Designed miniproteins, single chains. Designs and how they scored, part 94

Each design is a single chain, and the fold is of that chain. pLDDT is the mean over its residues in the fold that is shown.

## One batch from the design tools (miniprotein)

Design m3467
Fold by ESMFold2-Fast:
Structure m3467 (fold): chain A 78 residues (1-78)
Amino acid sequence: SAKIKELEERIKELEEKIKEIEEEIKRLEEELKKAEKEGDINSEIALKLRIIGLEFELERLKKELEKLKKELEKLKKE
């Protein structure tokens, strides 16, 4: 089914993007730990804001992925 293939491709693209954002958050969390140890308050605030923004985007993408996975499961069971 063309629709199944389209959904599988969209799911794959979202999973790749989610993984990239999760890896970026992990890098920023390590940078945040370093800033906290060094007492760099300005860097700590900036890093926390970036992490929050990425966590918000990650939540949006995960919700979209969940919807597409449910649509794919329904099509495969039909």
Scores: mean pLDDT 87

Design m3468
Fold by ESMFold2-Fast:
Structure m3468 (fold): chain A 61 residues (1-61)
Amino acid sequence: EEAYDLIAEGARRVGQALAEGNFDEAEKIVDETYEKVKEIDPELAESTYKLLRRYIEEKRA
């Protein structure tokens, strides 16, 4: 599904930004991914946003 493709791409970009230590960029990518997925599936967008934000927080620790 298109929404899952956007999530997969967003997750990959977040992982890359985190590998570079760029937490600000990672958070921006999460927000951009949320806006794109929200247009297709708002419920999936919310769950994905929470998942990616938790992932960033985990890497920050």
Scores: mean pLDDT 81

Design m3469
Fold by ESMFold2-Fast:
Structure m3469 (fold): chain A 99 residues (1-99)
Amino acid sequence: MEEAFEKIKEILDRMIELVKNYDKLSKEQAEKELMRLYQEIFDIVDESDFSEEAKNRIKRIIGETFARVKQALNAGDKDAAIEAIKEGLKRISELVQEE
């Protein structure tokens, strides 16, 4: 459980760094990297020892977080994108503590 959560946290931290450097990347490269990070989290969740219910809840939180990040970046709002990632991490942390 703890190992899977730490891996998810590391990927979300990488997503924050990508958002901070979003203007240094082409739109296509940035979107490709965001999709790669998103898929990596899903793979970590699928390979984890979390319950099926916890896996489904984490995937839902990640999906909502990814949608908010894309919306914020399309609006040029890096701060909103970073806030969405931090909120997603907090929600996952609270869920993992209940398991």
Scores: mean pLDDT 82

Design m3470
Fold by ESMFold2-Fast:
Structure m3470 (fold): chain A 99 residues (1-99)
Amino acid sequence: DEAKKLNEEGKKYLAQGKFEEAKAYYEKALELDPNYAEAWNNLGEVYLEQAEFEKAKEYYEKALELDPNYSKAWENLGQVYAALFDFEKAKEYFEKAKE
């Protein structure tokens, strides 16, 4: 699956802090498979690392629309709200991640 290979390359670049390269690979994966929840979540992680909290939230929400049981995306939303000092929302989403 080409989309999955592109997503794995994106993860490799994200782990190296190469945000623009990671973003390009995730965007290519989503061009091939727009229902790829993991790639939406991973694109959100690129934006979170760059403190683009509104974009990160949008992409994590897209991942959860596609897969409501995606624990990592719930955890990542919790991290966004914690970064925005909304600790009550952060707690709610961290609890969702444990379900």
Scores: mean pLDDT 89

Design m3471
Fold by ESMFold2-Fast:
Structure m3471 (fold): chain A 55 residues (1-55)
Amino acid sequence: ALSPTERLLVRLGLHEHREHNLPLEEVEKAIREALKAEGLEDRIDAVIAEFRRRA
């Protein structure tokens, strides 16, 4: 299960992809960098998997 902050990142990423036509790989890059900046690098795989499931 994702934390509330991780769920928000997924929803914001889906919004950027769907409403602003940002490529999936660019959204994934942004999610990875956001999680690294917060010291949550160990969470990247789980968050990206959920993003891909919903995209």
Scores: mean pLDDT 86

Design m3472
Fold by ESMFold2-Fast:
Structure m3472 (fold): chain A 73 residues (1-73)
Amino acid sequence: SSRIERIREQIKLNEEQIKLLEEEIEKLRKKYEEETDPEEKEKIELKILVYEVVIGGTKTLIERLKKRLAELE
């Protein structure tokens, strides 16, 4: 079914997006450890928080897509 294949592709793309954001968070955490300026640290911390919120939303979307996929299989 083309519908099943489309949902699988959406899951894959969203899982790849999470991986990229997790890699970006890891880079930001390393930058945070090396940063000595409190104002720059706060900016990095906020950026990490924003990416964590996006990851959370994307994980919820993947769960919903997987439930839809199970109903079609």
Scores: mean pLDDT 89

Design m3473
Fold by ESMFold2-Fast:
Formats: sequence, structure tokens, C-alpha cells
Structure m3473 (fold): chain A 76 residues (1-76)
Amino acid sequence: MLSPEARENMHKAVNRAGNYAVEKGDEAGLSEDQINEAIKAAVDEIKKLADEGVTDEEELYKKGVEAAEKKIKELK
């Protein structure tokens, strides 16, 4: 189980990366379903890295953003 601090950092990164995916998906003209796929890609990547021991909020956020951007490009 993640420490309270690691869990909080993960939740903050997930929230920030999810908001980024919504904004960039809307700008790219994606549908709601496609935006949800981009959000899921960001969330899944952050959770994977947190499970692997990454605890830094900014690193988790950056990797989540990268996953969202990749998914948005695939959905265009």
C-alpha cells in the first residue's frame, strides 16, 4: 500500500493530468469518448509508475501528460 504522502502525490498528479487531457482533447476536436480514453491513458500510466515506486508529483504528472498526448495523437 502506498504511503499517505505517495497516495496524495499520485491523486494530485492524476487530477492535473486528467485536466490537461480534457483541455488538449477539446482543443484537438476530440469527442467526449476520445477525451475519456486520453484521461484513462494518463491515469493508467500514473498508477503504474506509482505502483513501481515513483512518488514525485511532478514526475507522475509529466508521465501522465506524455501518455495523454500520445493517445490524443493516436485518436486524430
Scores: mean pLDDT 85

Design m3474
Fold by ESMFold2-Fast:
Structure m3474 (fold): chain A 60 residues (1-60)
Amino acid sequence: MEEEERRKKIKEWLEERVSKMTPEQLDQAKLVAQNILKRSTNPELKEEAKLLLEIIDKKG
C-alpha cells in the first residue's frame, strides 16, 4: 500500500472509532495520544497520535 493511501485509511479508521467512543473513552484516548507525543521516539506512532488528537478536537 502506498504511504499516502495508508495514511488515508488510518485516518478513516480513527475517525470511525472516535465517532463511536464515549466521552470517557475520548478523554482516555486524548491522554494516551499526548503521552505518545511526549515520550515516544517512533515517528509513525507520533503521526498517528497527532492525527488522533486532531480528530478528537474536531469532534469536541
Scores: mean pLDDT 77

Design m3475
Fold by ESMFold2-Fast:
Structure m3475 (fold): chain A 64 residues (1-64)
Amino acid sequence: MGREVARELLTSYLLSNGKLEELAAFYEARIKEDPNDSEAWLKLAEVYEKLGKLEEAAKYREKA
């Protein structure tokens, strides 16, 4: 529970402050460690949407 709240706040902060590439790398590392982490796939898709890479975002949403 505490980790989820902290992760949500960190994600919002990074999105708001243009740290999208750093956030993408973080979730890509999580997916390499656990390919079944549906939350990481969804968050990576969200980051790619914000970067304007809609094709990659759609691919990651499909994996979630």
Scores: mean pLDDT 72

Design m3476
Fold by ESMFold2-Fast:
Structure m3476 (fold): chain A 54 residues (1-54)
Amino acid sequence: SYRERMLRAIDLYEAGERSVAEIARRTGLPPGVVRGIVTQVETEGVEAARALFA
């Protein structure tokens, strides 16, 4: 599901992946959506970002 892909993007970021293009490739999400997720993680933290998509 789309929600599972968004949570996977957060997991990849937490695991050390910082490339928006690579996260987009691995999750199948549009790069713009990945940029939004990365911004949320950097601003609110991983736990808060996960809660938005849980």
Scores: mean pLDDT 83

Design m3477
Fold by ESMFold2-Fast:
Structure m3477 (fold): chain A 59 residues (1-59)
Amino acid sequence: MDTPLMRELLETAARIVALATELVISRKLGDEEAAAEAEAELRRLQAEEDALVAELKAA
C-alpha cells in the first residue's frame, strides 16, 4: 500500500488515540479546560478521519 492518503489516515488515527487518552486523564484530574480542548480536537480529527476514509474509498 501506500498512498499519501493512507499514511495521513493512519497518522490521524494515532492522534485520535493519543487525544482520547489525554481526555480521560484530564477528566480524572478535573481539568475542565484541558478536557474541553481535547474534546474539540477529537471532534475535529474524527471529522477529518471520515473525510480521509471517503477519499480513500473513492480512489
Scores: mean pLDDT 82

Design m3479
Fold by ESMFold2-Fast:
Structure m3479 (fold): chain A 68 residues (1-68)
Amino acid sequence: GIAEKLKELLEFFSSDPNISASLVGDNTLTITTTLGPQKQIALALMIMGEYPDLSVSLSGSTITISAK
């Protein structure tokens, strides 16, 4: 389910020291990165491609991932 996919993404990104990930409730994951805007955009596009059933939005330095 969506909550399970978000937990997997949380665990994956938590291993990267340049990425900070946090789960808000069971339905929203937020990601921030110190790698700069080009890497941030690339990361958002990668998630959209790999998880087409998830909604991905970019606002400032934060990527927000939730169910569609």
Scores: mean pLDDT 80

Design m3480
Fold by ESMFold2-Fast:
Structure m3480 (fold): chain A 105 residues (1-105)
Amino acid sequence: MAELRRLLEELRELREKLEKAKTKEEALEVAQKALVVVGRAVGLLLADPAVPEEVRAEALRLHAEISHLLLDLEAAKTEEEFEKVREKLIEALERMIELLERVLA
């Protein structure tokens, strides 16, 4: 899918921007954009009956995890708490990237 490949490339760029973000505001803006891209990619996987159920289940679980981590990032009150949540969000985005790479292989 050409669209899924484009979303994968966008997600890679957003993960990198999230890692490089210098302020909470920049990180939140990037994280919100990443969640939109993840949601669109998951929607494409769910709409395709050729995608295995195990892959759809993993995509839904990762989407839920990323959604919760974004809420935790917004709620973080200390720099330490914010950095820990950002690290977890980057790891979850990397797992989503790996899932999309496997689907496109």
Scores: mean pLDDT 87

Design m3481
Fold by ESMFold2-Fast:
Structure m3481 (fold): chain A 88 residues (1-88)
Amino acid sequence: SKEQLERDILAAFLEMAVALALRDPRITPEQAEKIRELGDKAVEALRNGNYDEAIKYIDELIKLAREAGLDSVARILENIKKQVEELK
């Protein structure tokens, strides 16, 4: 379905944003663990069509990205969040 395809595309972009964050040398081991955990939860929620839960985890990822100084990653995550909100 169109909705399933849109969820799969956004999940792929979300996984890419998480991977970019984890490759950044500014990220601490503790931040990396939390980003990986929240990323996995956000992707799972999104794939299951649980948009409110996905948005909650994406918001937490945006906060962590900003705290780590990953402004480009935070911007990508904000754009993904807007697209997820449009699926509701």
Scores: mean pLDDT 89

Design m3482
Fold by ESMFold2-Fast:
Structure m3482 (fold): chain A 78 residues (1-78)
Amino acid sequence: MVDMTVPATAEGVAALAAAAGLDAERMGRGGQIVNSLTGSGAGNAADAMGREIGEAAGGTGRGSGVDKDATVTVRGPA
């Protein structure tokens, strides 16, 4: 597994995506295909990784209020 942690901001998420780009690209395609077919959550690392990145960037952390201090960790198979 590849484990990377960055600030939970749009810039941090972009840096995380760039650093994990190769794994995210390959695994993301598989996850997207399965997710479009099932729609329920395929339970694969690429799908989970994409959602976690999206949640961090989208600010689904209503209780935190400290997005600049928060971090996001994404785990991809490596």
Scores: mean pLDDT 42

Design m3483
Fold by ESMFold2-Fast:
Structure m3483 (fold): chain A 96 residues (1-96)
Amino acid sequence: DKQLQLEILASLATMALSIAVKMAEKDGLLDVAAELRELADRLMEAAAAGDGEAAAEELRRAAELLERAAPQFSDPEAARRLAETLRRLAEQVEAL
């Protein structure tokens, strides 16, 4: 069931994004936190609509944002690991 797999992958990505938002908020990166929340909302909307292409695009946008912002985090390596997780999830969504 491709729709169920898409929803599971989107839920895992939302968990990673939630962690990234909390880290950004703790470090005072409020613009980054706000953009990550918008990306998570768009991801869930795309997944609910069965739009794997749109879901993968939002995942790549989130990964790119985290990679660019990583030096601003108190734990840059954690931010980069979350970006890598989101990139891998995007690849799994595209493979559906």
Scores: mean pLDDT 90

Design m3484
Fold by ESMFold2-Fast:
Structure m3484 (fold): chain A 65 residues (1-65)
Amino acid sequence: MSVALAVAVKDYTATAPDELTLKKGERVLVTEVGADGRALVTSLETGRTGWVPGEVLETLSDREV
């Protein structure tokens, strides 16, 4: 699967058991994107995995040259 490095652009508090709480500036690895606009991410700070709204993320990974 395609993966991307991203950063949280704002704080997000999990509202469901499958969601992840993020702090602004927290780096995550995006492993999946849902049809509802959520992304499945793994926090690089805590190692936890969960769904977050795609709107709270900004992609940081550049293409490999």
Scores: mean pLDDT 76

Design m3485
Fold by ESMFold2-Fast:
Structure m3485 (fold): chain A 99 residues (1-99)
Amino acid sequence: MEEVKKKFEEARDLLVQAANYFERGELDKARELFQKAIEVANEAIELAKTLPDPEQAEFYIRAAKAVKKLAEQALKSEDPLEGAIYATLGAMVAAVALK
């Protein structure tokens, strides 16, 4: 549980920072952080698979996959506003998983 939640905290913080860089037109920095968020989301999926409670495992796997998909959409966005929106949605999904 704690290890999975730590990965969601990391993904949330990375996506918030990336959205701020993307809004400022610092696209290379934003894209580096989006790639790191995707990696952290993949780690969260693998950790969630090891959880003993199947219901909790399914919840965290689905949440991590949603974060990953939104970070991937942000990474391929050419429009700074669109990229920032996807990053913000990803951060919100990660935050919900921490409750």
Scores: mean pLDDT 84

Design m3486
Fold by ESMFold2-Fast:
Structure m3486 (fold): chain A 93 residues (1-93)
Amino acid sequence: ELKEILEKFREALENKDIEAKGEEFKKLIPYEAKEEGERFGLSEGELELIIEVRRRAIDTEVASGGPLSDAQVEALEAEYAARRAELAERRAA
């Protein structure tokens, strides 16, 4: 999920104007996540979490001035999965 979004961002970058492209991509994240949420029946909290994590991934890549390592992307995906599981537990309680 994050890998796909970051690859899409990298394709658009062409290694030029990374800050402006980062802002452009972050504006699209809420719309794309909302479409996915409707398709998969995500809760409002899950949708907000997806938007937050995706924006943070783009911000981190912009701040690094280039592509994140696979390990960094996997760490972000693991954090997302853990927080999503916590939201599910809170609703089940």
Scores: mean pLDDT 71

Design m3487
Fold by ESMFold2-Fast:
Structure m3487 (fold): chain A 78 residues (1-78)
Amino acid sequence: EAEELLKKAEELIKKGEEKEKEGERLLEEGKKLLESEDKETILRGVGLVIRGIGLIFEGELLKKKGEELKKKAKELLG
């Protein structure tokens, strides 16, 4: 029971970290495009920034859920 919760917690944290890294990459790419003088390129940059922020928030939520499950697992093991 506790071991299963710990494994699920670790999986959620890992997925959250992956989404945060992907979101950070999109944010960086989008910011570079925003420095362009080309309107179409700027609009693409805005889209990447918005998507990047969304992925970072999703990653944070997954990590929080994982940490909560990890806490519950530790309480069951203790």
Scores: mean pLDDT 84

Design m3488
Fold by ESMFold2-Fast:
Structure m3488 (fold): chain A 96 residues (1-96)
Amino acid sequence: SMELTFMKALLLFVATVESVLLEALKKGLISREEADEFAKKVEAELKKVMSIKDPEERKKAFLELLDWVLEWARKYLPEQTHKIEALKEHVEELIA
């Protein structure tokens, strides 16, 4: 079902963002406060995406959120951007 497929994409997104944030914290590239603020912003934007009832607009908003996270990752963890890029490709396939 499309609902289960989108839920799978959301779970993969959350897991990937957590992995990237943890690596940035481990390497001392961001503070705990910066990581918390980024996580809160991602959660707020994800909540907005999930409130969109039109499937196509929701998909567009989700891909825009992925691009925003990808640009953040490129700034702090260029070596980890492949994880967000792989997630975006997987999400595009899942919600096609």
Scores: mean pLDDT 79

Design m3489
Fold by ESMFold2-Fast:
Structure m3489 (fold): chain A 55 residues (1-55)
Amino acid sequence: GPAPSADERAALLARVREGLETAVKAGYITPEQAETRPEALVDAALAGREWARAQ
């Protein structure tokens, strides 16, 4: 099946980064928590989507 595009991954990374920065400014999370690698979060989300598609 179709693999996630580079554009899709880049868009997800940008969204995750913006969300984390907003959450830090709002006081929901610490800057340390926001420094969890956004790439790993996006890769896990994409892997979960591919797993669900394969079922």
Scores: mean pLDDT 66

Design m3490
Fold by ESMFold2-Fast:
Structure m3490 (fold): chain A 70 residues (1-70)
Amino acid sequence: SLLDLVEEARRLLEEGRVEEAIELLEKALKSATGDVKKNLEQAIKSLREGDLAAALSALDEAIRLLKEQE
């Protein structure tokens, strides 16, 4: 599911596997819409800029929104 992809990407970030996390987030982005899409776009941007804290914050918001939709 989209939630599973985003949660796996967050786990990869906690392991320092940033490039693998970005690849999963770009895959998730193809299925995302609305506020989830905006938060995933923000997370990818933050990761590319080296801002891990901002990326994790955006992913946590995306996960929260996805759990509300299930």
Scores: mean pLDDT 85

Design m3492
Fold by ESMFold2-Fast:
Structure m3492 (fold): chain A 56 residues (1-56)
Amino acid sequence: MELSSISDEEGIELLAGKFVEAGLPESVARTAAEQMLREDPNAAAIFLKRHGLAKT
């Protein structure tokens, strides 16, 4: 998947929101989201798309 038209900060917020929905504390969810985006932004974009948070 190509990179979504989403800023890094917006991507982190969307990922963190999804992790919070899964039952993670907000601080832990943000850390996990930041780690995922740093490790592989393409994987983060795919994750957001699969959860209906990014359409491009």
Scores: mean pLDDT 69

Design m3493
Fold by ESMFold2-Fast:
Structure m3493 (fold): chain A 60 residues (1-60)
Amino acid sequence: MTEEEVAELVREELLKLGTGDDMTADKQIEAYKKALEKAKEEGADEEVIKKLEGLLESSG
């Protein structure tokens, strides 16, 4: 799984939770958590998973 594919998962989860002015830090964190879960299910590389976890930490 590539970084581009992970970015697409994040976009899909953000779209489900809302966009624009309704996008809060909490919603962004939820989107990253769901994208991380899907990335793990898809067998993403450890480096990709760590990068996504880092984004989750920096967003909270």
Scores: mean pLDDT 72

Design m3494
Fold by ESMFold2-Fast:
Structure m3494 (fold): chain A 60 residues (1-60)
Amino acid sequence: SEEEFIKELIEKTGLSKEIAEKILEALKNKDYEELGKILAENLNEEQRDIVKEILLKYLK
């Protein structure tokens, strides 16, 4: 669910709820350019790998 996705993002990366919600909105809109920008500005490489694993789990 969307709520589980937000919770897992916050718990694993330490992102704020606002940023986690922006990531979800970019995904729902298929706005991969905005998604990439949010990830690059807010996360290091290790945290981005965590996000990719979460995305792969929820895109199934």
Scores: mean pLDDT 81

Design m3495
Fold by ESMFold2-Fast:
Structure m3495 (fold): chain A 94 residues (1-94)
Amino acid sequence: HMLPKASPQLRADYERERAALPGAEFSENAVKILEAEATTPEDRALVEAARKNYEKWKEKHKDVDPNDPELVRREIASNILATGYALLRRMLEA
């Protein structure tokens, strides 16, 4: 029971998604989604971490086929994760 305004389930879902963010391999589009929702220093730090992880991935895979199934899977997964986090954050702050 963390915040009086948030349901226990909403808070738990938000914390789970937030905890997953630093270890996630984000695509450029997923980082843009996170950047659009970053209004606090804590969120900006998460976006910075996601950006750095993406840049490291991009440097290692600069010659990869854009139709590579692994790249497509990563982009879909990271977009879902970023969108889910953004929605939960919006609901928590409403």
Scores: mean pLDDT 64

Design m3496
Fold by ESMFold2-Fast:
Structure m3496 (fold): chain A 69 residues (1-69)
Amino acid sequence: EKEIKEIEEEIEKLEEEIKKLEEEIKKLKSSPDVSKPEVKEKILELEEELGIKELELAVLKRYLEKLKK
């Protein structure tokens, strides 16, 4: 069951990364500078990274469910 623990640790790491990205996006969207093109571009970049990390998390959770069966 070492593999289950390793996947659970990877899931925890991804969840922390996702949480940090969500916090950064929220901070930028709440900034008085949100109308600036540079800030809008950064938000889009972070939202793209968030989407990729969420997909990675979903894949790992699916593997974890298969290992528990």
Scores: mean pLDDT 82

Design m3497
Fold by ESMFold2-Fast:
Structure m3497 (fold): chain A 69 residues (1-69)
Amino acid sequence: MSVSEEELEREIAVALARMMVAIGKLSEDIKEQIESLEKALKYLEENAPEAKEEIEEIKKLLEEAKKKL
């Protein structure tokens, strides 16, 4: 079993984005939540655009966070 560089890079990008989302969810400051979600979304779109499900999840969370402003 060999993991391609592209597959590994994708998995790392998704993991980092998920960490940023988790930090955003734990923040009690809605502006910090939005900032973390926007950074996660941008990072994932630039580094793993094929992770469509994760991208859509972050977009939905960002919309929900913005409604709290």
Scores: mean pLDDT 75

Design m3498
Fold by ESMFold2-Fast:
Structure m3498 (fold): chain A 78 residues (1-78)
Amino acid sequence: SERIRQLLEEARRLVEKAKSYLEKGDFEKAIEYANEAIRVAERAGVLAHLEGDQETVDEANRLIEEAKKILEEAKKKM
């Protein structure tokens, strides 16, 4: 659906922002954007699951794992 696509695009954008802040040494913002990315991707995954779209569920889960790695890296460097 259009909404799921928009949520995935937003989650990807938030992951990229989190990476950017991590590279800049702004660990607080990296954590904030990574947490937001997880929330948006989880919402996309739930909606995709209800529609039976396994490929989109897998994409949402990939984004969640990527954001979680950013969280762990930022926490280690604080």
Scores: mean pLDDT 89

Design m3499
Fold by ESMFold2-Fast:
Structure m3499 (fold): chain A 62 residues (1-62)
Amino acid sequence: SAEELREQLFLLAELLGIARVKSQVGPDAEITVERVGEDKVRVTGRRDGREVEVTIDIPPLP
């Protein structure tokens, strides 16, 4: 269903965002994941006083 597809897209976006944040601040970064509206995932990572934020856009569904 479209709802199931959207949930899968959110899960993939969360994984991608986490990977991107960890590539910038390290694998041991403290990660926070937040879904923003129906079309975005925001991932924040903190390590050693640094903070990095990545936003992943979810493609529109028909």
Scores: mean pLDDT 81

Design m3500
Fold by ESMFold2-Fast:
Structure m3500 (fold): chain A 71 residues (1-71)
Amino acid sequence: ALEYLKKALEAAKKGDIETAIKYLTEAIKELLSDPSTSVGTVMLGLAALVSAYLGEIDAAIEDTEALIELL
C-alpha cells in the first residue's frame, strides 16, 4: 500500500489527477485486503480518493500524506 500511496502523492503534486486516482485506488484495494488495516485507515484512504475525484488536489495531497504517516 505505501508504494502506491507514494506514487499517488507524486502524481497529485504534479497535477496528474488521473494517475493519482489510479494509484490511490490500488492502495485502497491493498489496504482492504490486509486484515491488519484499521477502519480509520481505510476511511482516510477513501477521503483522499474522493478529494482527488472532486479535483480538490490540496485536500487529496494532505489526506494521502496523513495516510502515509499512519502506515
Scores: mean pLDDT 79

Design m3501
Fold by ESMFold2-Fast:
Structure m3501 (fold): chain A 60 residues (1-60)
Amino acid sequence: SKAELEAKLEEIEREVLRRYLEGEISPEEATQLAREKMIELLKEHGFSEEEAEKYIEENR
C-alpha cells in the first residue's frame, strides 16, 4: 500500500518533469501542477490537505 502510493507519487513527478523538459510548461507551473496532483492523490488515500502538504515536504 505505502510502496504503491510512493510509486504513484513518483509517477506524477516524472510526468510533470517530462512536460517541463519538453517545454510545454514553465518551472513554476510544473512545481504547482506536481504539488496539486500529489495532494489530490494523498487526499484520495485519506490524508487531509495539511497532512498531504506535510507528507510531501517530509518525503519529497
Scores: mean pLDDT 81

Design m3502
Fold by ESMFold2-Fast:
Structure m3502 (fold): chain A 61 residues (1-61)
Amino acid sequence: RPVPAPLTPEQRRAYLEANHAVVPELIRSLRESLPGLTPEQRREAERVLRFLEEFRRQHEQ
């Protein structure tokens, strides 16, 4: 499958700020997809997951 163009950090931030209520769902979905990814995709997904968890923590408190 073609890999979609990655979001810029600015676009990703804007999306999360507009949709912060869906961040826990995104974290869950991403975690559940990890076993099906290649090592490279998993590494990138883990970076995104870490960013989402940090973002969630900042907005949860």
Scores: mean pLDDT 69

Design m3503
Fold by ESMFold2-Fast:
Structure m3503 (fold): chain A 56 residues (1-56)
Amino acid sequence: SELEERTRLAREAMKAYINKDKEKFEEILQRLKERGYESFAETIKNAIEKVEKAKK
């Protein structure tokens, strides 16, 4: 299902972020946008930016 694919891509994005693979993280966010999940991809990006800000 589309929901399962969205969840899979989100897990892969988190895996890339944990591994500090910025290129792969951005690539996966782009795939989410191409599949029509642009606002979901933006939510992930904004959440990560807030976490990174809080670490400083």
Scores: mean pLDDT 80

Design m3504
Fold by ESMFold2-Fast:
Structure m3504 (fold): chain A 70 residues (1-70)
Amino acid sequence: SMMEELAKKKIEEAKKYMELGEEYLKQGDVATALSAYHEAKKLAEEVSWTEEAKKLEEEARKNLERALQF
């Protein structure tokens, strides 16, 4: 269905932002990493009726908290 395709597209986009956040955090660019994790969280929130998106939202939240403590 269109809703399932929308969810998959946003989930894949959120995953890319999570990877981007990890890469920038590895480089010591905390500000850019935070921005990327925030985008991942926002994308996952838009399709939060799926279990996969809820998990990504929680992972993004955890990564944001971890990066903010550094």
Scores: mean pLDDT 85

